Designed miniproteins, single chains. Designs and how they scored, part 107

Each design is a single chain, and the fold is of that chain. pLDDT is the mean over its residues in the fold that is shown.

## One batch from the design tools (miniprotein)

Design m3559
Fold by ESMFold2-Fast:
Structure m3559 (fold): chain A 63 residues (1-63)
Amino acid sequence: ELEERILEVLSEGPLTAAEIAERLGESQSTVHNTLLRLEEKGLVGRTYDAKKNVYLYSLTEKG
């Protein structure tokens, strides 16, 4: 049910995987693996921030 918790925190706005991990008390690797699954389902999208060299994750129309 980590997928549901990630969708809930992303409803408040775009976050990095590190910020999601910190908010949920999970490892970044666990969050990354779950985000990949959510992206495959079309529930989450990512945008590359070239200034910070990180991806920001956000809900799609379906999430």
Scores: mean pLDDT 80

Design m3560
Fold by ESMFold2-Fast:
Structure m3560 (fold): chain A 94 residues (1-94)
Amino acid sequence: MEKEKRAREALERAVQHLRDGNYDEAIKAAEEAVKLAEPGSDLYVRALMVLGVAYYKKGDYDKAIKYFEEALKHADPATQAAVQEFLDFVKEKK
């Protein structure tokens, strides 16, 4: 419970930094969320997606692709479609 709460708080910070254009801070917060979240959980997948978006915004398309592919491995069927769209979009821009 406490670990999951800390993961949610880290993800919330990561999303806020992403909105503010603070991509390096978003990456740090999202990496903390990945470490604290249970592997394969919704929090884990969302944190990987934030890493993918943040690296894409920084122009690091190779890392963005890596994190979206990792998210896709753990995503539920409803989330897989959204992750795949982001992955395809980044691959087209590379």
Scores: mean pLDDT 84

Design m3561
Fold by ESMFold2-Fast:
Structure m3561 (fold): chain A 62 residues (1-62)
Amino acid sequence: MAGALAVAIRDYTAQSADELSLKAGERVEILRLHPDGTVLARSLATGRTGLVPLDVLEIVAA
């Protein structure tokens, strides 16, 4: 599902150029969910877009 809001539940450091680094408590927009358990997300704080493991995010969109 695209357009969902989520919060990082822990710090995540990007391991490649296509990934997004997040701090715990950072809010993101989920642009795309992938079948392998990664998401394409945009940070609401920085506007940067990248891949993040779904397990570091909690979906909070209504």
Scores: mean pLDDT 78

Design m3562
Fold by ESMFold2-Fast:
Structure m3562 (fold): chain A 83 residues (1-83)
Amino acid sequence: SLADIQALVPELTEDQIQEFKDVFSHFDKDGDGTIAASQLGDVMRSLGQNPTEDEQQFLANQVEGDTIDFPTFLQLIAYYQSR
């Protein structure tokens, strides 16, 4: 549920999580609940955020492999916003 996901990222409101889910789903081409790690910067910009290339690389390096699921994506965004 959104409340269970919000418990992983208490810095984000349920309304923000819903908005992030809508944007994330737009980039989830396969409908499998993941995006490519290389798309992280594009997703963040679609949310009105402006990460630097260094910040994008740092966040992408927090995930193992080439894909990011939605809960991991929210943790990365929450970390970025709390910097």
Scores: mean pLDDT 76

Design m3563
Fold by ESMFold2-Fast:
Structure m3563 (fold): chain A 63 residues (1-63)
Amino acid sequence: GKKVIARALVDYEAKTPEELSFKKGEELEILEYLNKNIWKAKSLKTGKEGLVPTRFIEIVSEE
């Protein structure tokens, strides 16, 4: 499987316990593509996992 890294475009505060909070510029490893609007990701800064809104991140590397 390929490792996919995304970068946060804005600061985001989780609205539910299942969501991941992140800061602008933070790098996230994408773990699951649940649907076009929500992916499961892991913060490379904190190691925490959670759901992220795809509109606030961009893919920066794939492999």
Scores: mean pLDDT 85

Design m3564
Fold by ESMFold2-Fast:
Structure m3564 (fold): chain A 66 residues (1-66)
Amino acid sequence: VTQEEILAVLKAVPSLTVDEAKRVIEIVRKNKDKSVEEIAKELQDHLGLTPEQAKRAAEVARKALK
């Protein structure tokens, strides 16, 4: 996990802590072959994000990891 990846997630969802942003990136890395909708579901289940926050975080984290 890089600082740039963490900052990208925090810019998309500013209410997250740095530790939560790291978990987002780890979940996205493990699920990179899944759709954004499936990754967003994982983020909701593990971090309690709203559907809107989870979708934004998933999209931004996927872009940052490419």
Scores: mean pLDDT 79

Design m3565
Fold by ESMFold2-Fast:
Structure m3565 (fold): chain A 66 residues (1-66)
Amino acid sequence: SIIDELLSYGESVIQSALSHHTLSPESLETLIDSLVEEFKRQYPGLTDEQLEEIRNKLRSYALELQ
């Protein structure tokens, strides 16, 4: 599904960022915000609920890596 593809992409971006930098919680939220906003622009058919699911899953992934 497109959601799984976007999650895989977002997870790879987060993993790359965390491997090169120590991110504050605020910086991490800014990164996740930018990813979700990009997804919304590229796929305007995604619902707010789907975007929130992606956001929450990316946040959980980042917390597990730290």
Scores: mean pLDDT 84

Design m3566
Fold by ESMFold2-Fast:
Structure m3566 (fold): chain A 78 residues (1-78)
Amino acid sequence: EHLTEEQREAFKIFDKDGNGTITTKELGTVMRSLGQNPTEAELQDMIREVDADGNGTIDFPEFLVMMQRVTGDALTDE
């Protein structure tokens, strides 16, 4: 709830079109707003993994998968 709510709120701020997607350019800004600082190269690598269709947009579920790599891993730390 804590991280998911924060991630959802950040995503919604940048999803101004209401399509339930953000552009790959907005991903970096969203991640920085959540305290993450990936490089453009790292962002491109992650985008390539979730945006297999190459449409240049990221859904909220895809965004959660990407956040899992940086935020969710910390949450599940054992």
Scores: mean pLDDT 67

Design m3567
Fold by ESMFold2-Fast:
Structure m3567 (fold): chain A 124 residues (1-124)
Amino acid sequence: MAARNGDLEAVRAALAAGADVNAADEYGNTPLHDAAASGHLEIVELLLKAGADVNAADKYGQTPLHDAALSGHLEIVELLLKAGADVNAADKYGLTPLHLAERVGHEEIVELLLKAGADPNAQP
């Protein structure tokens, strides 16, 4: 998909043609999930400006913030939090973005999430 592949112009063209910014695939992944997971900061900005649901949950309960935290995209984590992402959103396994960042060792993302109000005592 264009959002996953980093094709900013294709995403912009699709939105201009009336594409649903919140269209989900068979797993519940929106364009915002794909851009956040893949580290495409400019596409994340474009999608949020176009009205993307920052707290959209896939079939596993994961939000774009989970994807950015797991993948180590610090600037995207910051942008999603500024856009109103739920820092304490829990997936189907009880894992928050903080749990994912800690698991993979993204220390700067851990600090950013804690500063944003992540609960360090949330049970996985």
Scores: mean pLDDT 86

Design m3568
Fold by ESMFold2-Fast:
Structure m3568 (fold): chain A 80 residues (1-80)
Amino acid sequence: SEEVQRLVDAVLKAMILASNASDEERTLLLKAGEEAIRLVEQGKFDEAIKVVRDTLKKITDPNAKAGLEVIIEELEKLKE
């Protein structure tokens, strides 16, 4: 779907932003992105946003935070 394609692009941009973050935080970001894609494929936009927001609370690196915020912004646009 076009929604999934846009979200995949947002996750890829987020991973590029987080390239210098720790392996642990990059893994958390990637897993959050993958789960968000899975939930969007099911039409579960609010659950996808929640997963990414909950992951953002566990992240300390500012670039990894910026990456998660890119994913949240795209999810909120797709929900409209």
Scores: mean pLDDT 87

Design m3569
Fold by ESMFold2-Fast:
Structure m3569 (fold): chain A 89 residues (1-89)
Amino acid sequence: MGDLEALKEQLAAGLDVNAADELGNTLLHRAAYSGHLEIVKLLLENGADLTAADEFGFTPYTLAQLAGHDEIAALLEEEAKKRGLTLPL
């Protein structure tokens, strides 16, 4: 819970929810791969880009599937539908 609250405060302070590292990994990529469901929900609530691809072409959805986090993958698919995004993710 502490990490989630710290992230909420950072986003409220102007942290770019879509900031990427040198490999193109956003916070959403990392949370999806690591199975951090509550962090994924927070990032989506703050407008995180579902279509961002890392240097290998992996989206957060692909990383969730590769890591076996089916609930996160389903959440990302439902969020894409809510935003009117065209698949594939």
Scores: mean pLDDT 79

Design m3570
Fold by ESMFold2-Fast:
Structure m3570 (fold): chain A 155 residues (1-155)
Amino acid sequence: DLEAVLAAIDKRIESATDLSPRAKELAREVAEEVARYLTEQGMPPSLVARLSVEAFDTVAVAVDVLGVDEATLERIREIIFESVEFTVELYKKNPNLSDDELLREFRRRLAELLLERSDVPELRELARAMLELLDAGALPNASAAYLHVQVERNA
């Protein structure tokens, strides 16, 4: 149900009181686009909601925490969609995979593409932190990976 997923995105935006209006607007746009695409692909509503929130968090961190320019944000949007498409194909081939397993594969693909295609050092550090946390058995969102980078820098 696309309407239920869009309502979940709205609730996530309402809870994100510390984000700038620009970050909320840009992150909402990408999350809603991801939700529509995944719904059109016939993905389970639980997975649609989770991946749309992951897209929201990734864009919000890029805009407000890392301060990326519009050209870099456009590349991040492309990388998010390629990672989403990868996850859709993985689910279609293996429909018994759990939401957590699919989310882990999405996060790994997202991080790999950020490392391959980003010339921004902060994005590469974030991607490396995501891969390290995934290899340790965690399931990090972009905010958690950013905190991991900050802890390493202060050690």
Scores: mean pLDDT 80

Design m3571
Fold by ESMFold2-Fast:
Structure m3571 (fold): chain A 160 residues (1-160)
Amino acid sequence: DPVTLADQLVEAAKNPESLSEEEKKELLDQFRYSLPALVKLLDSPDEEVVLHALQVIGTTIGSLGKIDFEETAKIVLPYLPQLIPRLIQLLSSSNEEIVRAAAQTIGELARLAVKNEELREALLPYLPQIIPPLEKLTSSSNPEVAEAAKEALKELEKLL
């Protein structure tokens, strides 16, 4: 199978100090160029496309946030007004995999925002809309959904 950007990032995040500045820049540039298309794919009527886009966004933010949190925050910041309302909507999906992936993506954004004041200030106005659906999801009969919601809430609490 061809190595995807997400697979490359998972490997890189295990030992970020082994990466050259040029290699870090290449990974960040790939995310910067792909993020507009990935955000657009969240509006797809195909649930598999939405799930794949969510997984790529969440995994990439998590991995790049470990490599260079400041540059990752700068890449994500312009897309927050599109990302956050859509992630909130996806928490209400009948597809439990989409709900889990949306909660995990919110958790990774919150984790990044703990380290970046500008991203934190941009996320704070959305907390009244994010927290209530995540609190309900902590009681989900699907343990992976409940765990993802609980972890996202734990990171969001650090922003207050």
Scores: mean pLDDT 86

Design m3572
Fold by ESMFold2-Fast:
Structure m3572 (fold): chain A 74 residues (1-74)
Amino acid sequence: PSQEEIDAEVLTALALILYAVAKISPFLTKDEVERLLKRARELLEQARKHGASPEDIAEIEEVVKELEEMLKKL
């Protein structure tokens, strides 16, 4: 795999890890969800810049949506 492909895979994995942490923790504060959302958006931007596949980008976009919905409920 090229360096761009490896970087995109790492960014996708990190976004999924952030989502998993948010999903598992029933004790996340609004501030903690806001920080996770900011990081997920940063990872989405970096994935796009590093040429992530449309599938990987879609997975990160879904993480962002879920965090936005979680924040709306807090």
Scores: mean pLDDT 74

Design m3573
Fold by ESMFold2-Fast:
Structure m3573 (fold): chain A 70 residues (1-70)
Amino acid sequence: MMKLLDKNGDGYISKEELKEYLKSHGINLTDEEVEEIIKLADKDGDGKISIAEFQEYLSKVRAGEPVVAP
């Protein structure tokens, strides 16, 4: 599953890759909504989420924290 998120193999998940991943899980988000998720997870401000940052974000979700702000 992780290999599908990092299709480019550069250690980062792009906005487009994240959007495709969420869509595959039945979560249809706009580009703006995907950017909001990236802002919440992306501490570097580079517009990309590292694999480590994404794993930390998923760990919070698994702990019962929300991944999408209202």
Scores: mean pLDDT 63

Design m3574
Fold by ESMFold2-Fast:
Structure m3574 (fold): chain A 111 residues (1-111)
Amino acid sequence: GSSYTLHHAAAAGQDDEVRLLLANGADVNAPLTLQEAAEIDGALIGDKPLHLAARFGHLEVVKVLLKHGADVDAQDKFGKTAFHIAIDNGHEDIAEELHKAAREKKKEEEE
C-alpha cells in the first residue's frame, strides 16, 4: 500500500492518526496530489484535509484540523468550501462546526 498521509487519515476518520501526523509537522492545509486522489474515492486533486473530513462526515477530524489552523475558507477545485461540502453531503453537525469556526475567525479580525 501507499504511505498513509494526512489526507488518507482525514478521509478515513482516523482522528488519532490526524493528531499524530499534525504533531509531526504535517501541513494542515496541504493540497491533495494526483496520486493520492486516485486512492481516495470521491476526492479531488487540490482538496485540503478539511474538505475530505467534511465530505466523508468525520466531525472529530474537522475539529482537530480547525484547532491546528485549517483554513475554513479554503475552496476545492469547484469553488466549494468545507461548509458547502458538508451541507451537500447532509453532514449538518459538521456544517454547524464550520460555521462556528468561520464566525470566530471573523470576530477576531473585527476586534
Scores: mean pLDDT 81

Design m3575
Fold by ESMFold2-Fast:
Structure m3575 (fold): chain A 60 residues (1-60)
Amino acid sequence: MGIKAIAIYDYKAKNPDELSLKKGEEVEILEVVSEDKVLAKSLKTGKTGIVPKKYLKPKE
């Protein structure tokens, strides 16, 4: 089971592999891709994509 996190800022996807998020949107972190990026699933839309770690705050 992935870790739950919340978007602390709006993020607009720049590439097709990235996920757009709105501030306050809950996500599940599926995989850490790099030091600065994670693969996440939006719990609101069910879409998955890469998002910068600094835009997310883990719930626990």
Scores: mean pLDDT 81

Design m3576
Fold by ESMFold2-Fast:
Structure m3576 (fold): chain A 62 residues (1-62)
Amino acid sequence: LRVGDVVVAVKDYEATRPGELSLKKGDRLRVLAVGEDGYVLAESLRTGEVGIVPAEVLEPLT
């Protein structure tokens, strides 16, 4: 994953920490920052919300 990528959630994800996004499978997001710890800062294209999500639930759109 890279900053500026459009990515898709491959499964539902429920936010468990402050600042996380909840996702539904098929949600599209723009990557705003990539963390070292396997998390990314992203903007949900469905809701407009910005927050952190595990990179492992995201796949880049080719």
Scores: mean pLDDT 80

Design m3577
Fold by ESMFold2-Fast:
Structure m3577 (fold): chain A 79 residues (1-79)
Amino acid sequence: TEEQLRKAFSLFDKDGNGYISAKELGTVMRSLGLTSDAFLQQMIDEADIDGDGQISFEEFLTMMSRVADGDIVALMSLF
């Protein structure tokens, strides 16, 4: 589970700096049909504590733990 999330995170972390763009994550999750844009933006805003548009791996894990099981399964099935 964590290894799958780490693999997914690495696909978005093009710079290899341990952070991903909130915009990139939002685009992917919207393409998967995960809930409404408002709910998705709320999750991203909660993960991005500093409000700088960068999400660390730890914040990514926290965000994914808040998603419904069905949405997580749908997300993971594409990786």
Scores: mean pLDDT 64

Design m3578
Fold by ESMFold2-Fast:
Structure m3578 (fold): chain A 154 residues (1-154)
Amino acid sequence: DKEKLLEKLRKMGAYETAESFERLIENIENDVPSSELTPFEKHMRAAAAILMYLLEGWRDDGKSREEIREAIIRGLERLVEMALEMVENNRSPKEFVDELVRRHGMSPEDAAVLEKTLEMIVKAIKEKKSLDEIFEEAEKEREKLKEELKKLLE
């Protein structure tokens, strides 16, 4: 339930996290085309799809546009719910994803997307920041590390 997750986030003082999550759901409900999505929104939808495949065996192949939309919304809600549990119980996103890999045989690429996404949501809740702000901070650090590695290999 979206409303219960928003209430929990606001109760923790994570108002900006709640607002960015609500906007993400609204963009899906309003059927914003993939060409108009930010890199952040694309990443969050991909993570939701991976999680729904893993937990429910859900695949988008042969699904209607409405069924895909509903599944992605459920995936996003479950990602936020998991992140809230991690914050409340001081659990590691890495340890959680490693357990999912052991149980379900997820690809390293899919595991990396889920781990990054859960780390972002946990960080956003703890720092009381928007999800997209945390994503942009993580992308800037990733590009910096990529440039530093390139210089070391030259």
Scores: mean pLDDT 81

Design m3579
Fold by ESMFold2-Fast:
Structure m3579 (fold): chain A 113 residues (1-113)
Amino acid sequence: LSEEERERFRELADRALAAGDLRTALALYQAAGDYSRFEELLKQVPLDLISFEGATPLHRAAYAGDLDRVRALLAAGADVDARDALGWTPLTLAARAGHLEVTELLFEARYGP
């Protein structure tokens, strides 16, 4: 990731943390390369596992970084707050995969612009 992309992930992570969403903040700090904050939050959340059990199409598109599919699914009324079997949202999966544009789109859909 570029330094600009890392700064953007860090900005989103700070906003998620302010909203009390520790899992989203954890995924975003990991993407930002802010390992000090990542390690601190990791103490407060379960092991960093990825599973597609209970995953919606939005989870899969987000993890793949398919921006066009994410937009289409959101336009079709896909639930941005849907949680898979491990409690991960599409936003957290996009962040963990390092897909900044998809992460920003899902963050705006969840928290507003």
Scores: mean pLDDT 79

Design m3580
Fold by ESMFold2-Fast:
Structure m3580 (fold): chain A 62 residues (1-62)
Amino acid sequence: LIGDRARVVRDYQASTPDELSLKKGDIVEVIGEGPSDGQLLVRSLKTGKVGYVPKEVLEVLP
């Protein structure tokens, strides 16, 4: 997972300042694990912003 690219499978609205808002079809780079189960630290390739998102909104690319 870390170092992989992932596609956003549905829109996500950040609920905290540490989270990223993402749109379906956005591509992110996974750079780490989140502080809780089911979260990943990602960087948006579209905006360059870094933040936490739920794993369930991401599909890891081959």
Scores: mean pLDDT 79

Design m3581
Fold by ESMFold2-Fast:
Structure m3581 (fold): chain A 121 residues (1-121)
Amino acid sequence: VNDADSLGTTPLHVAAARGDLERVRALLAQGADVNARTVEDPSILGAGMTPLHLAARRGHLEIVRLLLAAGADVNAQDIIYGNTPLHLAAYAGHEEIVELLLATPGTDPNAKDKYGKTYAD
């Protein structure tokens, strides 16, 4: 369930990115690492990304809820740009996900990317 490819991409990353809610549920029930990170490779999609980053970027609201309930790090930053899931949701225009993340206890709304920008910038 935590088998990563050479880029650190786990089945949970793939399911979260695709919006496959049932597969996300099954993988989490099997003990998948909710905070698994892709390898630091700027030639691919967002090195250092967690499943929560991918779900937030792709607009998968129910998967975001499920990952947060499973203990996903709401403040995780990618390696290339320092983006949190909140940055990615806001950048992509996913208003409901932005609202959900802001309502999540422990979210830092003032987290800055490598350019000094918050999600509101």
Scores: mean pLDDT 80

Design m3582
Fold by ESMFold2-Fast:
Structure m3582 (fold): chain A 70 residues (1-70)
Amino acid sequence: MSDEELEALFKQFDTDGDGTLSYAELTRLLRSLGEGVPSQAELDAFDTDGDGTVDWAEFRALMAALQARS
């Protein structure tokens, strides 16, 4: 999936317009891509600020990690 497609999906699920996704929004986005969602503990590992949100850079890193894990 291209960066433009990922950005479009990110914006689609970013209902607050803050440039971040909550764990719930991230999980819904990942389900739309094919059900390969990480566990809550894995999501926590990508949340460097401990806020329970993922920004665009963290989202790209998570997507790359999920592709490599497969």
Scores: mean pLDDT 69

Design m3583
Fold by ESMFold2-Fast:
Structure m3583 (fold): chain A 93 residues (1-93)
Amino acid sequence: SELEELLKKIENGELSIEEVEEVLLALAASGKLELAERILKIMEEKKAPAEVIVDGEIALLGAQGRRELAREALELRRAGVPDEEILERIKKA
């Protein structure tokens, strides 16, 4: 399927980080949580910037209904907390 071909391109590094983020956000918004989680892990393995990983984590948390943690992450970011520290907070929850 088109989605399977897209996943192969992401795994092979054929898409930019920005393009991969767009795919992740679209999958999370459409409720395809398992696929969104897989793409997020690929981005982490490829050492995408912490800013991009936090964006993906917040989108996934929101889609999962973990609204309080998603809100906390957004408030920490607004307060100027580093994205690396926000990621550690999400991992501990």
Scores: mean pLDDT 83

Design m3584
Fold by ESMFold2-Fast:
Structure m3584 (fold): chain A 95 residues (1-95)
Amino acid sequence: MLSEEEIEELLKEAFKKFDTDGDGTISYLELIKFLKKLPRFKDKSDLELYEMFKEADKDGDGTIDFEEFKELVKKIVGTDDPEKIAEFAKEIIET
């Protein structure tokens, strides 16, 4: 079983895959482009992915920070189960 600390580190590595500029935020375009590479999103429309992004983007600035990214991951996997969250984070890292 992964600890909360290990899951947080996996999520940080996943976040870095999107945050190519290292500025601590992910744009909608960067997020959608990357998510479409993942098998679980092959049947998702740009609109569905945008709606998930908008829900995570609490300040409405068109970017998400690490805290908002963690919420987005929970929405995408449909659970707060740490094992499912870790599986998704690893899927991102391995892509």
Scores: mean pLDDT 75

Design m3585
Fold by ESMFold2-Fast:
Structure m3585 (fold): chain A 91 residues (1-91)
Amino acid sequence: GPDRPKPSEEARKNIIDYLKEWLSDPERREKILELLKQGKIDVNAKDPTGLTLLHLAYMLGDEELVEFLKKLGADPNAKDYDGKTPEDYKP
């Protein structure tokens, strides 16, 4: 885990946690998409391993979410600690 507190860590945790837990619920998914549209969530935020929302969208096989995130400016070439782009996690 992180040894130092980071101001943006709470926002990153919230984004990643929301995506993992709420994407299986259509109502919560719509809420996340609305927050992203409003710029209230950083579409390019990375967790401590370098994973972004786009990495998780590919892991989940949610093609509609992948397209939506790309339209909002998600970086399709963002690399995690393993040097993997979001598309490398495609099922």
Scores: mean pLDDT 69

Design m3586
Fold by ESMFold2-Fast:
Structure m3586 (fold): chain A 58 residues (1-58)
Amino acid sequence: LPPLTSLLTDEELNILNLLELNGMSQREVAELLGKSQATISRQIRRIRRKIAEWYAAS
């Protein structure tokens, strides 16, 4: 399987890391990065889709 870094942008990897490894909420990530929660929510949806496609591809 290709590594996660080849699938996601640096920004998407940072968001995923903050959510999954640091246990931050979408609101906390949005505040930390100076973005709206709606923007972060859209980016998370995109990240989840990419990860789901990666798992499906095996």
Scores: mean pLDDT 77

Design m3587
Fold by ESMFold2-Fast:
Structure m3587 (fold): chain A 112 residues (1-112)
Amino acid sequence: MSLNDELFRAVGTYEPGDSLQPIEDALKAGADVNATRDDVSLPGSTPLHLAAANGLKEVVELLLKYGADVNAQDKYGRTPLHLAKYHGHEEVVEILLKYGADENAKDKYGRK
């Protein structure tokens, strides 16, 4: 398994209350924090898109600490902020804004 695949797996299997160690180990080993994957529901997503969509505030903070692009766009032009807002993850919205997320960014459909 590549380090990027390990990072996506660790983020995708994380449940609230779990250790962040598997995610941090992948990042420390040299996984690209801004790697992209074409998942069916999140095409062109980064680990930060996945964490934001799932409301994983501790994972979001860890990825941003390791240099995740807070304004990364998936293939629909969606940012992590768009996904957090869509799913109602208010704590993740606040963290993303603190790290410089663009509130005025629009997706492919003109939505903020």
Scores: mean pLDDT 83

Design m3588
Fold by ESMFold2-Fast:
Structure m3588 (fold): chain A 86 residues (1-86)
Amino acid sequence: GLHHFFEQMVGLSEDKIRFAFRMFDKDGNGYISAAELRHVMTNLGENLTDEEVDEMIREADIDGDGQINYEEFVRMLGYHPTDEQI
């Protein structure tokens, strides 16, 4: 489910997360809309609830614009790219 997907993504390197973001950015606009993210999440698991997807979007959508950029996407996945000890 969503939990398993989240854990798999957290273990990826920054480069792999960038490739994942590009895959989720189906419109090629440099952002993932709430609708795009919801569509991808529901396609990955039929048992994902709207509430689970909404929580992910709420955590990522810091600016409240309904668009998730790369920085918001990696933050949603619990990945911190400014780690000097890695």
Scores: mean pLDDT 60

Design m3589
Fold by ESMFold2-Fast:
Structure m3589 (fold): chain A 89 residues (1-89)
Amino acid sequence: MEKFINLFKGKDDEFYEEFFKLLDKDGDGVISYEEFKTVIGDILKSMGFEPTDEELEELFKKADKDGDGKIDYAEFKAFIDSLIKSNEK
């Protein structure tokens, strides 16, 4: 998890927007659970992590604040910012 949030530490909104577009593969302005699970799972594996379906579901639920099963850019940014703040002292 720490390596994932370190990807966003010290980055500007432009980096977040580019990353969101990478997750939003179909360009509909929202990320589905399947898109999230696939892309985040692959990124974490490329960084040497073996995320469980449980861990990916927890991450998605934390990002999906309105519980509609979709993550918009505002929810995504707020989620990452929350992770950074929880890891900064």
Scores: mean pLDDT 70

Design m3590
Fold by ESMFold2-Fast:
Structure m3590 (fold): chain A 156 residues (1-156)
Amino acid sequence: AEEYNRLGEEYREEGKLEEALEKYREALAIDPNYLLAERNLNEVLSLQGYSDLVKERLEKELKENPNASNKEKAFLYNSLGVVLYYQGKYEEAEKYYKKALELDPNYAEAYNNLGVLLYEQGKYEEALEYYKKALELDPNYEEAKRNLKKLEEELA
């Protein structure tokens, strides 16, 4: 699962979105519960304009799994936030990232995604606090390190 997810990330960074989707599907065929490959699949589908289909699936999953753990629900709400962010629905995306953090206050990715959303709104001081919070929770979160560094270079 992990190796196929990494290859999918490489293809996504190259803009090879179809090859990235194939690798994330291969990761999920090995481990159907591999949340990182599911996240990356949902992101790439949203970038390809399938955001409404991804949204409908995630809303259905939240409804059909009422006994899902707070972490699984936090993941689904964070994924809904990402889908809405790619639709430009920033106020709705923020609401879903906040719901993810209400269910899992240690969800470093939902802090990073709020930082990205605030950065796109020009709220740079608030974005900086959210990236720092993501790195307090996960010091190895490479995306939050890149986002923080970029923002610190723009404010210098």
Scores: mean pLDDT 92

